Designed miniproteins, single chains, continued (2). Designs and how they scored, part 74

Each design is a single chain, and the fold is of that chain. pLDDT is the mean over its residues in the fold that is shown.

## One batch from the design tools (miniprotein)

Design m6554
Fold by ESMFold2-Fast:
Parts: structure tokens; sequence; C-alpha cells
Structure m6554 (fold): chain A 90 residues (1-90)
């Protein structure tokens, strides 16, 4: 799966910053979903080296509330999720 961990560094209605810790070198995709509706609010891609951390930033106008962040390696099979985190937009 290539993703070891994901954490939210910042969560606001205008910006979500996510740190990705990778087990494999590659490109990783970060998706942010509304926790109540499951709607995709935004996505970003980031390149990470094995054992290193990289930051992905998602910008937009979002409603305040709970979100689910899901991270997968970009070349993984459809629907395969490596790591997840929860956050609250303010």
Amino acid sequence: MGVRDARVLRASKNRVEVEVLAEEDGEYTVHVYDAATGQLLGSAKVKVKAGERARATIEGVMEPGDVVVLVSKSDSPEGEIGAGARARLE
C-alpha cells in the first residue's frame, strides 16, 4: 500500500494541510471528504521518498465541519486506501 501514516497539520474551511509518511518512493494522492455526506471536497498529489514525510495542501471554500482525509499511492488499485485521518474544519 505504500502509505505508512497521514496526519492533518492544518484544518480550516479555506485550507487543509496533510503530512504523508511513505513506506515506498512514489506519488501519493490525498482526498478530503465531508464526514457527514461523503462528498469529495478536494484532492492533492505529492511525491514522497520511502521513510520521508511530505506536505500536501488542499485549498478551496469548504463548509465548517468534520472531514475524513484518505491517502493512497497514486498507482494503487482503484479503491485501495493506505492511511486515513479525521479533522474538523473551522
Scores: mean pLDDT 75

Design m6555
Fold by ESMFold2-Fast:
Structure m6555 (fold): chain A 73 residues (1-73)
Amino acid sequence: VSPEELAEALRELAREEEDPERARRLTVIADGILAGWSLNEIQRRLGLSPAEFMEFASEAAREANERVRRRKE
């Protein structure tokens, strides 16, 4: 999965997300990936602890990767 495909999937998840805070977090992660930000920079931009960021980012990445895989089928 390319960074561009992952970022677009995250933006789609953000558009479908009813929780504005979750939508904001997904958008920041997508923008950070496209801008080439480090994971530490993305985490700081979100204002999350390392544990909170890792939990959220892992679930978001899993959902985004699954969406990208389904598009290729």
Scores: mean pLDDT 81

Design m6556
Fold by ESMFold2-Fast:
Structure m6556 (fold): chain A 90 residues (1-90)
Amino acid sequence: SFEEIDPEELVKYAIEVLKKEKGWTEEEFRNLSGETVVEYYRKALEAYKAGDIETAKKYMAIALAQLYLNPSLSESVREETQRLLQEFIS
């Protein structure tokens, strides 16, 4: 699980994935909006439901890395990601 991964290694992984697939810089990654973080979390859950475990892991790593980098993200962003998880497992 991602809980067993060093958060800094998770950030490095997420940056390299987005650099390779989207051409995003580290600066662009570090400045993602809360809405974009929720979007990647949703994409991870949708990929997992579709059986695409590798894509699910990638998008989940991106969302978790961004939450780690920005602990000051509003409670509403954290609540929305938790709500999406609850809807997925229900």
Scores: mean pLDDT 72

Design m6557
Fold by ESMFold2-Fast:
Structure m6557 (fold): chain A 68 residues (1-68)
Amino acid sequence: SAADARKRLAQRLARLMTENGVPAEVIAEMVARLAAGEAPEKVIEWMKEKYNLPEELVEELRKVVEEV
């Protein structure tokens, strides 16, 4: 259940990032960090810090996390 929820979240975030032109390498690192059990909000903050994602995209990613 919790593992399925994490996998579902990773898939939703990956789709949204792909639709917004985020490089596949960044998406792969996001998926790996979530699979390692890192908190979703920490993963989003890490991506914001390292890859300078647009604030609009960061807000959309946070909404997906908060939806569950």
Scores: mean pLDDT 82

Design m6558
Fold by ESMFold2-Fast:
Structure m6558 (fold): chain A 59 residues (1-59)
Amino acid sequence: KIAELQKKYDEKIKQITAGVREYRAKLDGPQAERDKILEEILKLTKEAAKIMEEIRKAG
């Protein structure tokens, strides 16, 4: 049960890490592009936080 939650969490962290790298690559780019990437990172971060709370409750 915890292993499945950990796998989901790791998947979200990979997506967040990719988004952060994309955001950093766009630092010299238009604000609108950075804002879109930031919104996606925030969404993924909230999803990861929910999974982490489930892991904490289980363990």
Scores: mean pLDDT 79

Design m6559
Fold by ESMFold2-Fast:
Structure m6559 (fold): chain A 62 residues (1-62)
Amino acid sequence: SIKKKIEEIVAGAKEMAEKGASLEEIGQYILDFIEREGLSKEEQEKVAEAVEPILRELLEKQ
């Protein structure tokens, strides 16, 4: 299920951000997840929408 994969990637991105990971490191994690799971372009768009709030919050702290 794409919903379960989105929940997993969001949880991982949040954990990395809490540990002080950079935007570049979190971005690489997301790209690696997409490649590993073989996500379609449509699924990649849903992932991008789900992680956007995390990336925005990280940018606001910089």
Scores: mean pLDDT 80

Design m6560
Fold by ESMFold2-Fast:
Structure m6560 (fold): chain A 70 residues (1-70)
Amino acid sequence: MTREQVEEFVEKLREVADEEGLVDVEKAREIALEFSGEARTYMLLAIKDVERDGKVDLEELEKALRNAIT
């Protein structure tokens, strides 16, 4: 997974995030499925790690994804 793929994923999620920066987990998964291979796998794992009560915090998700590319 590349930094460019992380930035694209985060920007797409930001378009559907609420005022608190929370994204519905189902919408986050749908956007992750637009990617392929390793990127999709890491994105889905990050969603699982940061998901709470059906919501994904964008700031936590971005941090998890950036850690995955090192």
Scores: mean pLDDT 82

Design m6561
Fold by ESMFold2-Fast:
Structure m6561 (fold): chain A 106 residues (1-106)
Amino acid sequence: DNKKEILEKLKELEKKSEKLNEYARVVALSIIDGLKLLLKDVKSISKKDKEEILKLLEEIEKIIKQIDELTKKYGPTKNAEIEELEKQLNEIMLKIQEIIEKTKKE
């Protein structure tokens, strides 16, 4: 079940989030919860869409790690680099939403 593999990856990311600082953890959990909610009404996902979503989740993981490193050093609210990384996370989330929306129309 392609949907189950994505949900398993989200559970893995949630567990890894326990090792992040508080700010990066909140960002990670918000993304994970948003994706879980988005997937709730999806009956099936193709292998191609699964592979694309998994790649996008790897990109999300890398960006969250960068936010973690920057927030440990500089703090969250005054760092322009964190704002740029959060924008990138939102763009990746929109790509995942588009994939899932297309799946619902098929």
Scores: mean pLDDT 82

Design m6562
Fold by ESMFold2-Fast:
Structure m6562 (fold): chain A 85 residues (1-85)
Amino acid sequence: MKEEKAEQLIAEYKPKADKAYEEYKDDPEKLKEINAELLLEMLTEFAKLLSEEEKEKLLKAAEEEAKRGLSQELLEIIRKAIEEA
Protein backbone atom coordinates (compact mmCIF):
# COMPACT_ATOMS: atom_id res chain seq x y z
CA MET A 1 0.00 0.00 0.00
CA LYS A 2 2.66 2.60 0.94
CA GLU A 3 4.72 1.70 -2.14
CA GLU A 4 1.66 2.11 -4.38
CA LYS A 5 0.88 5.51 -2.84
CA ALA A 6 4.51 6.59 -3.21
CA GLU A 7 4.45 5.62 -6.90
CA GLN A 8 1.21 7.57 -7.40
CA LEU A 9 2.63 10.68 -5.71
CA ILE A 10 5.83 10.45 -7.79
CA ALA A 11 3.74 10.05 -10.97
CA GLU A 12 1.85 13.25 -10.07
CA TYR A 13 5.07 15.07 -9.09
CA LYS A 14 7.10 14.18 -12.21
CA PRO A 15 5.04 16.16 -14.78
CA LYS A 16 4.95 19.19 -12.43
CA ALA A 17 8.74 19.06 -12.06
CA ASP A 18 9.18 18.68 -15.84
CA LYS A 19 6.96 21.73 -16.48
CA ALA A 20 8.89 23.79 -13.92
CA TYR A 21 12.19 22.84 -15.56
CA GLU A 22 10.94 23.80 -19.04
CA GLU A 23 9.56 27.15 -17.81
CA TYR A 24 12.47 28.18 -15.52
CA LYS A 25 15.42 26.67 -17.40
CA ASP A 26 17.26 30.02 -17.48
CA ASP A 27 16.62 30.84 -13.80
CA PRO A 28 18.29 28.09 -11.73
CA GLU A 29 17.58 29.86 -8.41
CA LYS A 30 13.84 30.07 -9.14
CA LEU A 31 13.82 26.49 -10.47
CA LYS A 32 15.47 25.28 -7.25
CA GLU A 33 12.83 27.06 -5.11
CA ILE A 34 9.94 25.65 -7.16
CA ASN A 35 11.37 22.11 -7.10
CA ALA A 36 11.77 22.35 -3.31
CA GLU A 37 8.11 23.44 -2.97
CA LEU A 38 6.88 20.64 -5.25
CA LEU A 39 8.94 18.06 -3.36
CA LEU A 40 7.64 19.39 -0.01
CA GLU A 41 4.04 19.10 -1.27
CA MET A 42 4.57 15.51 -2.44
CA LEU A 43 6.35 14.42 0.75
CA THR A 44 3.75 16.11 3.00
CA GLU A 45 0.96 14.16 1.25
CA PHE A 46 2.93 10.94 1.69
CA ALA A 47 3.68 11.71 5.36
CA LYS A 48 -0.05 12.20 6.05
CA LEU A 49 -0.48 8.48 5.27
CA LEU A 50 2.10 7.49 7.91
CA SER A 51 1.72 6.82 11.64
CA GLU A 52 3.88 8.76 14.11
CA GLU A 53 6.19 5.74 14.44
CA GLU A 54 6.49 5.44 10.64
CA LYS A 55 7.28 9.17 10.42
CA GLU A 56 10.12 8.67 12.94
CA LYS A 57 11.48 5.76 10.86
CA LEU A 58 11.33 7.88 7.69
CA LEU A 59 13.19 10.74 9.38
CA LYS A 60 15.86 8.37 10.73
CA ALA A 61 16.30 6.80 7.27
CA ALA A 62 16.63 10.28 5.72
CA GLU A 63 19.26 11.26 8.32
CA GLU A 64 21.25 8.08 7.56
CA GLU A 65 21.04 8.77 3.81
CA ALA A 66 22.21 12.35 4.40
CA LYS A 67 25.41 10.89 5.87
CA ARG A 68 25.83 8.85 2.64
CA GLY A 69 25.35 11.77 0.24
CA LEU A 70 21.71 12.84 0.29
CA SER A 71 21.69 16.64 0.34
CA GLN A 72 21.07 18.47 3.63
CA GLU A 73 18.42 20.51 1.77
CA LEU A 74 16.45 17.32 1.06
CA LEU A 75 16.74 16.29 4.71
CA GLU A 76 15.27 19.67 5.78
CA ILE A 77 12.39 19.26 3.29
CA ILE A 78 11.65 15.80 4.72
CA ARG A 79 11.67 17.17 8.28
CA LYS A 80 9.29 19.98 7.30
CA ALA A 81 6.96 17.57 5.45
CA ILE A 82 6.69 15.34 8.53
CA GLU A 83 6.04 18.37 10.78
CA GLU A 84 3.29 19.71 8.47
CA ALA A 85 1.57 16.32 8.00
Scores: mean pLDDT 76

Design m6563
Fold by ESMFold2-Fast:
Structure m6563 (fold): chain A 89 residues (1-89)
Amino acid sequence: SLEEFIKNFIDELMKSVQEKFKDLIEKLRRYRELQKKADEAEKNGDIETAQKYRDEAEKVRAEMQKLRDEASKFVEEKIKEFNDLLKKL
């Protein structure tokens, strides 16, 4: 039924959003930790080690962007499924 579809849609969307947010928070924490380590290395004159931590931080940033893109695609696919269902009514 339409009611069952809407309920399942909301439940699945909410679960996906909650999981993506938890992962995003963990990646943000790691990003900040890497930046702090880079700052400490720079203060000690170890520019090479600082750059290594900056590079690792950029990898984490890229992972956060992929997570955002995955979430966007999931929402777009769910909207399409909903629209297709409405056309059959």
Scores: mean pLDDT 83

Design m6564
Fold by ESMFold2-Fast:
Structure m6564 (fold): chain A 84 residues (1-84)
Amino acid sequence: SMMEEAEKVAKQLEEDKRSAIRGMQLAADNGDIEGARTLMDSAIYRMDKAAEQYPLIKPVAEKLKKEVEEAGREAIARAEAAAA
């Protein structure tokens, strides 16, 4: 069913969020500003595309996108501090 497919996609996006946040934290530890930014942008893009294909998961995708944006801003700030 479309609902079951949407739930599987939502679970995958949650895993993608965790992976992106870990990657952004690693980039931040290395002063890699562009790496952190790229990981944030890529995760947001995937979430937006999933929400377009599965409108049922749009609220979940919006929540995960906000969490990625927040973590990304913190990681980028930390990367900038480490690079200075």
Scores: mean pLDDT 85

Design m6565
Fold by ESMFold2-Fast:
Order: sequence, then structure tokens, then C-alpha cells
Structure m6565 (fold): chain A 83 residues (1-83)
Amino acid sequence: NEIGEALKRLAEELLKLAEKSSPENKEKTIEHVKKAEEYLKKGNYLEAIEHLKKALEYVKETISDEQYQSVLDSLDELEKIAK
């Protein structure tokens, strides 16, 4: 599943960015990525995307505006395809 693989890769990227975040933001990012992974395993892509978007907000300060927008655009494109 191309959608599932793309979301899994975005989840892995967000976890790597969490390592550069404050302890509080890292904890919240991991929490939302874990929720996204649970939904991904069930094929619930829209709920997985929702949690990855929440994780992205917690790592926002560790990335450029351009990188933030790139990840958000990827999630929005996958959301459009998942409908």
C-alpha cells in the first residue's frame, strides 16, 4: 500500500525530528506518532494523518518554515488520496 508506506516514512521522519526537540515536545510527538502507527495498522489512514499533523506541530520549532510546509503538503496530498 503506497499510502501506508508513505505515512510510515513520514512517521519515522517526525520521530527523528523529535530527537532534536525539547523533552516535552519529544514526548508529545512520540505519543501522536504512536497513535498514528496504531491507526495505520488498521488501515485508518485519515485518523493516522490527523495524528501525524498533531506530531508535526510539536516539532515545528526544530525545522524551517519550508520543511514544515513540505511535510504538511505531503500529509494534505495523502489525505486527499485517502478519501
Scores: mean pLDDT 86

Design m6566
Fold by ESMFold2-Fast:
Structure m6566 (fold): chain A 93 residues (1-93)
Amino acid sequence: SKKEKIELFKEALLKLFKELELSPETVDKIIERIKKDVPFEEILKELTENRDEKKQVLAVSLVNVLKLIEETFGKETLIELLEEVKEEILKEK
């Protein structure tokens, strides 16, 4: 179902954000860039800057997942998922 697919994408985003060690503040910046229709290529460039090769590969994977969510479910659903991911990161210690 659509709901089950959305949950799988949310889990994939959470894993990628954790492996990339992205702060909630960085997630907010990504959300704002998406809201302003900044190209995913620019988001990728910022996420890969000053990172090792493993984190660069993970950043490519993250941006591809963001693109796939937007293409499949739309921009508003992508933003909602990113807000939920941010909330989960804030709860983790």
Scores: mean pLDDT 83

Design m6567
Fold by ESMFold2-Fast:
Structure m6567 (fold): chain A 120 residues (1-120)
Amino acid sequence: MAKELREQAEEEIKKNPNNADAYVRLAEAHLLEGNYDEAIEYAKKAIKINPNNPRAYLVLGRAYLKRGDYEKAKEWFEKAVEIAEKNKSPLLPEIYRLLAEVYEKMGDEEKAQEYRKKAE
């Protein structure tokens, strides 16, 4: 399944190498396969093409979270919140939930609870 998703995204990129959404899907496919470094690289490419898509920042933060780099995950999720707020993205509750997870991993239970409340 993840291999099929990756192959589909790679085909989209071959047709249009400036397709930011295809790079987001490719990053998500690598994330599902446990290839966190590749997920980070492709999410960064998506951001370079379209810096206003909060989904790309969300995927980048998730990849750092899976690698155990909680400080970088926090930075990218905070950037995702900023962009999601500006464009009124429906991804905002999911980003808040992931920020709560990062704060829990960092031992900040008060901040984790605050973001869980914002996600509702």
Scores: mean pLDDT 86

Design m6568
Fold by ESMFold2-Fast:
Structure m6568 (fold): chain A 68 residues (1-68)
Amino acid sequence: SMEEVLAEVEEIANGFRIGLQETEEEIEKLIRENKAGDAAVGAALGLRRGSGDEEGVEMIRRAYEKVK
């Protein structure tokens, strides 16, 4: 059970690679492939908001809604 939790944590950590460069299509693919979960999406939203990248924030929102 603990090893299963650790494997999921590693998959979430890989998902934290959503930065400023990923397009809407790339973010959608990462979510569909379970490489980026809600925590990674939330972190990326905060990063793009903090950077003043309003278009990048909307890309994440649109990608998430398409996959949800």
Scores: mean pLDDT 72

Design m6569
Fold by ESMFold2-Fast:
Structure m6569 (fold): chain A 95 residues (1-95)
Amino acid sequence: SEETRREVERLLDEISELALEAERHYLVEKDEKKAEELVERALELIEKIAELRPELSEELNKFIEEVRKEKDVGRKALLIGSWVGILTMRLTVEK
C-alpha cells in the first residue's frame, strides 16, 4: 500500500514532466515527432498506474483511448497535464 502509493506519486511526477516537455517540443521547438514520443511515454506510465491501482483501470484506460483519438499533439499534452493535476488532487484526499 505505502510502496504502491510512492510509486504512483513518482509516476505522476514523471508524467507531469513528460507532458510539459511534450508541450514545449510541440509549441516552442516545433518538433512534433519528439512531442508524440513524449506523449506515448506518458501514456505508457498511465497504463502502469492502471496496473498498480486496478480500481482505477477502467477510468485510466478510457482516458488513454481518448488521448489516442485526439489528432492534435499539443492537445494530447494538455489533456495529460490537466489529468495529472486532477488525479494528484484526488489521491491526496484518499485515505
Scores: mean pLDDT 85

Design m6570
Fold by ESMFold2-Fast:
Structure m6570 (fold): chain A 77 residues (1-77)
Amino acid sequence: SSKNQKLLEEIQKLIDEVDKLLQELLQNNAPKEKIREAAIVEGGATLAYLMAKYSPENLELIEKRIEELKKEFEKIS
């Protein structure tokens, strides 16, 4: 569905942004706590992508989780 495709694109964009941040944090020897927080958001976004792709009956719950992960990303970026 168009809603599922839009959500997958939104999640992929978040994954790409978090991955870039995580790579920058690792390259700059950022505090371990910040690296851990970024890694948790990356892992959560990746899981959400797989759930949205293979378990689309739960889209509303996945959308809420992505909103939470975006807030965590804003806090650490």
Scores: mean pLDDT 86

Design m6571
Fold by ESMFold2-Fast:
Structure m6571 (fold): chain A 108 residues (1-108)
Amino acid sequence: SVSELLEKGLLAIAPKSEEDLIKARGLIVVSDDKEAVQDFAKKSGFLFKEITSVEDLKALRVLPLEKGKSAALGYITPEKLEKLKEAIKSLNIPVFKNLDAIDHIPQP
């Protein structure tokens, strides 16, 4: 749940609701290790997308996804996160502090 993820300090940017978390078309992880995020995406069946601009955020939202599943994992550096923070909040995209946080998302 969003509350559990917030209590554990796993969210860098929270979605507006728990329904938004479950229905998210894409998730973002903030990391300095691009290779680790790419490897995790491949292992977990996520489509990998590097986030460097607002255009990348918009692309993440329109990637083809299975109904009810998030199939896209965005990677962002801490520096780019600070620059894009308000755009991410406006687009209601959840941002996780690390890859371990994704394992806490309830699967239907």
Scores: mean pLDDT 73

Design m6572
Fold by ESMFold2-Fast:
Structure m6572 (fold): chain A 118 residues (1-118)
Amino acid sequence: SIRDIALGALDQAIDILNTLKEIAKKHPDPEKQEKALQVIDKAIDTINKIREELEKNPDISAEEAREMLDKVYETLKKALDEIKKIIPEYQKFVDRMKKALDALYEQAKARIDEEAAA
């Protein structure tokens, strides 16, 4: 279903943030670590609220699902950009995550459109 595809995309978004959180926990500067973890936790909270709305709507339209994915994608991009400012040495890693995120986002939207056409 469209909802199941969107839920899967949200789970992948949370996995990306949890991976970033584990990397941030290993940073030797406690000030940078704390700021990075705050950014990541806020992004996870935002995505979990979108997930709750999605779980309440089993008959979600393709348009509504795309709008939810757009919000998730925007939340992730903002978090990744903020992490680059806090921990500039992570720039190369964060840029790779952003490219992977762009691919996952386009794939999820394509899957929603395919499901809606069926």
Scores: mean pLDDT 86

Design m6573
Fold by ESMFold2-Fast:
Structure m6573 (fold): chain A 94 residues (1-94)
Amino acid sequence: MKEKGLELARLADQAIEHKDDEKKTEEILKQLDSLDSKFAELLREALEASKNPDDPEQRKKALEATGEMMKIIAKLLGEEYEKEMEEVLEKARA
C-alpha cells in the first residue's frame, strides 16, 4: 500500500531530524509502532547504533537496520519505489 509506505518514510525522516529531542523521537516511534512494529524496532536500532558512528560494529548495525527499513518501504511502494531509487543512486554515483 503506497500511502502506508510514504507515511513510514515521512515519520522515519522526522525521527532522524529530531534525534536530539528524545520526547519527540519517542512520540514518532510510537506512531510508527502503531503502523508497523517491526519498522519501529528497526528505526530504534538504527538511531541507537548511529550514536557511535566511529564504531565499525555500530555502523554495520545502522546500515543493516536501514536496509531492512528500505525493504519494507519498497514492498509497500512497489515498482514506483524501485524506479525512483535507481535514479537517486545513479546520481549519487556520479
Scores: mean pLDDT 74

Design m6574
Fold by ESMFold2-Fast:
Structure m6574 (fold): chain A 66 residues (1-66)
Amino acid sequence: MTVEEVREYVLSVSGVRLSDELAARIVEVTGGDEKKLTELVELALKLGNGKLTEENIRKAIEEIEK
């Protein structure tokens, strides 16, 4: 997946407009794998109690990088 594809996916599922920087970081940590992107978004939603935000996405990235 590209940075733009990640932005479009997150916008479509949550209405959240990601920064290019955060979208690029997601591509990096997922390796462009759509399944890993889905798992990351699910983790971010869990951390946000059902609400997706850039902050919860950053927390999900930190969790999977540990």
Scores: mean pLDDT 81

Design m6575
Fold by ESMFold2-Fast:
Structure m6575 (fold): chain A 68 residues (1-68)
Amino acid sequence: MLSEELRERLIELIQEVDGASRETARAALDEAEKLPAKPSLEEVLAVARKHGLSEESAEVIYLALLEG
C-alpha cells in the first residue's frame, strides 16, 4: 500500500509527464494499487494505457509499487 505522501508525489509526477488531470492520475493509481502484490510492468502498462497515460508514467508507478 502506497503512503499518502508517495501517492501525492506520483500524482504530481504523472501530471508533469503526461499533462494529465489530477483525477486521471488518481484513477490510474487507484486501479494499479488493486493489482496483485509485485505486479508485472505489463500489468501496470495496461492500466496506464486504459487511462491514456504514457509508458514513462507506467514505469514510475511500477517502481513505486515494487517498493511497497
Scores: mean pLDDT 81

Design m6576
Fold by ESMFold2-Fast:
Structure m6576 (fold): chain A 67 residues (1-67)
Amino acid sequence: AAARAAAQKLAQQSLATLRQQVDEHIKKLEEQKKKDPSKRDQIDKEIKRLEDGMARVEARVAEFLAS
């Protein structure tokens, strides 16, 4: 019970930390798009990759918490 509770807390905390980091990265990437529009396509691709990664992590955490 204690080990499972600790693992769930770690998973939720890791998800929260990752979400915060992803949001920060997206903000920096959007600032780069404004500064250098020639890199817009590369930056948009990176933003989508980060968003897709977050969706997959969220799905995995939900599955872990449901088990």
Scores: mean pLDDT 81

Design m6577
Fold by ESMFold2-Fast:
Structure m6577 (fold): chain A 80 residues (1-80)
Amino acid sequence: GLDEAVAAAKKALKDAKEGDAHGAVAGLGKASELLSGAQLDEALDCARKGASEAGGGTATPEQLVLGAAEGLLKCLEELK
């Protein structure tokens, strides 16, 4: 459910901040599996926006993953 998706997104953000891009991507994937329909579409849009904003024109993979995790978590907290 949504609470489990928030927990997965929090773990993804923690892993991204620690430089574990693989763990962060796995956490983002887990969060998406726990969502469906309009909630999943909105969460994915928020992750894409977060990644885009983190770029500042030239994003590293680590910056993209961090931005995606931050955007996803913020949006999931607004969906509850």
Scores: mean pLDDT 78

Design m6578
Fold by ESMFold2-Fast:
Parts: C-alpha cells; structure tokens; sequence
Structure m6578 (fold): chain A 83 residues (1-83)
C-alpha cells in the first residue's frame, strides 16, 4: 500500500542517519516491525550503506505489489548471505 511504501521510505531515511530506534518505531507502527528489525540487523553486520541499498530494493518490491511477508523473506535471505 502507499502507506507501507511511505513507511519504508522513512525507515530507509532513519537507517541512513543511524537512527535505528526511529527505524524500529516507524516499522512497528506501520506493521513492518520485522522488516525494520532485519534492515537494522543488516546495517549492524554490513553497514548502513548496504542496509539503505536493500531498503531501496524493498521499496521497489512494494511498488511492484510484493507483500510485506515476501519482502521479509527476501531480507531474511539477504541477512543469511552476510553470515
């Protein structure tokens, strides 16, 4: 939905700024709490720039009609690839 896309864009901005608490707050309020949590985990393992890049891909997936559950599974796979 548009609301979820806007929430993902705000989560991306918060992660880019290093404000992980704000990213989690936005995520949980929008029903994207686990998506936000995975992006924060990716930021801590691979850096904020990588997490921002994956957040931008998640935003595009959402624009193409992918569900939050599909985005969550995709992010879980990305996190697993990081070790």
Amino acid sequence: SEEQIEALERIREAIEEGDFDEALRIGFQAGLGMVAALLVAIATKAGREEAVRLAEEAIEMARQGRSPEEILRWLQERLEELG
Scores: mean pLDDT 89

Design m6579
Fold by ESMFold2-Fast:
Structure m6579 (fold): chain A 94 residues (1-94)
Amino acid sequence: MKKITIEEVEELLRRISELLGGRVVVGLAGVLSETEYEGDVGVVTADGKVTYLGSFVLEQLSERTYLIKKFEIYTPEGELLLELENVILELPEP
């Protein structure tokens, strides 16, 4: 199973922010179960506009480990920029 670190996710989101000319933001939209969460991905531009360009579903496996069931970001034109499916995310120690 593929693994990704939070630093790798942050770098991917930084590159996408540069490409889209705004700041990528992620927010929780709902709770699907005791361990599963869904959310939205948006881009905030310098004028304060928010464009919703993606979604994600996470499952918590432990205090610092999540399964990214789905994570997608598209351009405003509908081109796929990032897709992660069934990837383990490991968070650093506090």
Scores: mean pLDDT 79

Design m6580
Fold by ESMFold2-Fast:
Structure m6580 (fold): chain A 88 residues (1-88)
Amino acid sequence: DAALRAEVRALAAEAAKRLDDILANRDNLSLEEALERIDAIRAETRARLAEVAATASPALRAEIEATLASMDAYADGVKAEIRAYYAA
């Protein structure tokens, strides 16, 4: 199960970095493009974590649920910062 836990951690880190890259690159994106990219990252990461969850232990499934909740909260924060940037 250590390999699956490492995969979950790697997927979460990759998603966070991709979200950070959108925020860092906001000057080169429209509001619509930035929001679409954030939602695409969320959907892709959710699908990949669901594949891991299908073969995961109950303990790792709980960890994946917590990871998804944290990712959603982080993505919502990035969306809020993007919206604030374009509202200024």
Scores: mean pLDDT 86

Design m6581
Fold by ESMFold2-Fast:
Structure m6581 (fold): chain A 100 residues (1-100)
Amino acid sequence: MSPRQQAFVEQLERLKERIREALRNKDYETALELAEKMVVLLYIYHEEEAPDNEELAKLIEELKELLRKMQEAYENGDEETFKKYAEEMLELVDRIIELI
């Protein structure tokens, strides 16, 4: 892993921990904002550092779909569904980190 890839992985790991903290505190607004930031950072990484990584592109699309489901659950006040999709998002981010 390159120094740039290592720094990016460390940034993703820190962001995951902040999302977990927000979920524990039932701060679903902050969890959603951090999840949105995660998707944006991964999109930028794919475009700038790994544009030919088709597997990463596919996982980012799956992550966007989970983010959309989290947004819908948040707007509906469905805390259980929000937590379910947030956990699925964090598991997907772990798979993405393995590809970096």
Scores: mean pLDDT 87

Design m6582
Fold by ESMFold2-Fast:
Order: structure tokens, then C-alpha cells, then sequence
Structure m6582 (fold): chain A 102 residues (1-102)
């Protein structure tokens, strides 16, 4: 069963990824910094999702995040923004699933 602290952590991760992608889009000169910040936040998301890997939906999201993380240094700015938009969408679905488990 998810703890309320894990729901708050998930909402924080979603918010951080959203702002990182907005920074990269609005200020391309900060792309290298945005990429470093995204790496840290994606690692935090993978750690959280790993606690719920018995659920196929969480497992799928975790695998996608591991894929994004592995490709992060090879992404163009456009690919980076697209990947973070996908990550945010998937985490919003994970949030709904965690709420349903309460």
C-alpha cells in the first residue's frame, strides 16, 4: 500500500520534470544543466517505481524511464523535451494507480 509521503514525492517528481522541460524549451542555453537535473529526478522516479515493480504498469513506466536515462546524453533538445513530456504523462498515470491502491 502506498504511503502518503510517496504520493507527495511522486507529485514533486512530476512538478520538477515539468519545470526542467520548460526551462530547456524556453532557455536552450541551459540544456546541459536541464539534462543534469533531469538525470537526478529520473533516478529518483526509478527508485520510487521500483517499490511497486510487481504492478505491470509501474514496471512498464520504470523500464521507459531507464531507457530515457540511458539515452539522455545522446538526445537532441527536441528528443529530450519529447521524452520528458512522455515521462510526465506516465507519472501522472502512476499517481492515479497509487491513489487507487489507498
Amino acid sequence: TPESVELFLLTSIISELYFIRKVAETKPELYEQAKKEAKTVLQQAIELLSKYSDNPEFSKIKEKFEEILSKLDSYSLEEFITALDEAVKMLKEAFKLMVEML
Scores: mean pLDDT 86

Design m6583
Fold by ESMFold2-Fast:
Structure m6583 (fold): chain A 77 residues (1-77)
Amino acid sequence: SEAEKRLSTLPALSYAELPEEAQTLYLAVRRLLEEGREDEAERLFRETLAKAPPELHDALEYAYYRAVVEVRRAREA
């Protein structure tokens, strides 16, 4: 999937290694995706990325695509 491809191009970070902004995004996106609110999850990600300083972009993208991949894998299990 596109999310898996994007995740593979980003630095590998554990959840605990993410900055607070990325940890917050990960939890919020994961909750929205688990509730089936995929459009809201994508909108939150895009809005957060647009407001964030450039140095946080890799961590925020990692948090978002990690949440997407994990929720999709959980649904297929």
Scores: mean pLDDT 79

Design m6584
Fold by ESMFold2-Fast:
Structure m6584 (fold): chain A 90 residues (1-90)
Amino acid sequence: VKELEEQLEKIVKNAKKEDVEEFEKLLEQLVEELGLPRSGAEMSLLLYKTILGDEKAREELLAKLKEVATLTPEDLERFEKILEELKKEI
């Protein structure tokens, strides 16, 4: 589990637009082979696309977070700020 988290962090940190399809395939394999929850894989992919500047992915990510967790408006605003900061670093 920890090794997979470290690999995902490295992929996100070195994110490139051309790697989106490879990342999606990796998440599909993790769902099928290791039993990773599909919802977790979907959110990870949406986060990756959001970091790369996909506005539609950002909208979908926020919508899914609202359904899965009872988030306050302040929590959502804080999360959006973090996403904006991450965009500037890539």
Scores: mean pLDDT 63

Design m6585
Fold by ESMFold2-Fast:
Structure m6585 (fold): chain A 61 residues (1-61)
Amino acid sequence: SAGDLYSKKAKEGQEKALKVFEDYKNAGKYSQGSKESAAVYSRTMAEAMAEARRLQAEERA
């Protein structure tokens, strides 16, 4: 359960960050895209990991 939740959220987070990078890349803004995608990736992954870890800890508690 928690494992499935983690996989799903981590996947969605990575896809979201990749989409942001691709949008900037397609606009010819590589440097900007690198910065923006890195920030989005870090934040989204942290949120996804925190939520999955919370549920996992609750199951294991």
Scores: mean pLDDT 74

Design m6586
Fold by ESMFold2-Fast:
Structure m6586 (fold): chain A 72 residues (1-72)
Amino acid sequence: TILDTSTVQAEKGKTTTFTFTPAAGAPSQLTVKIYDKDGKLVAEKIVPSSATSVDFTPPETGSYTVVVEPAE
């Protein structure tokens, strides 16, 4: 189940902060997946359910989509 999703325009080589809202009743950990404009998975991180952001430095300038899911 997808808990949150957002799209951000990011620049190559610049660290971009992606923010998300924790789901009520979420499991102890979340899986945060970052996709490029072509839908390719470029980063995957496991974070505590209390996390509200992840930092990512993109390899290419463009739109990136962040998907937050339960980690199990």
Scores: mean pLDDT 76

Design m6587
Fold by ESMFold2-Fast:
Structure m6587 (fold): chain A 82 residues (1-82)
Amino acid sequence: MTPETEERFRRLGKEADKVLSELIKNEASEEELEEQVEKLKERIRKELPEPVAELMIGELEAMKNMILSLKKLIEERKKKKE
């Protein structure tokens, strides 16, 4: 990658981690999580070349799916105990 692309990759990665962490901490809805992830994916596609963008998007989608799975587990556990 060019030095400029590497810098953008690192910056976008840090921003994505921060956004996802805040969404988890603030107990954001599934809809809010999906909306924020789509916004991040759009930014990644615009700022990074496709091979690098697809790699980061793939990791972002994997993290989103993990968060959604954890939210479903927490909700199901709460419902079963009620």
Scores: mean pLDDT 77

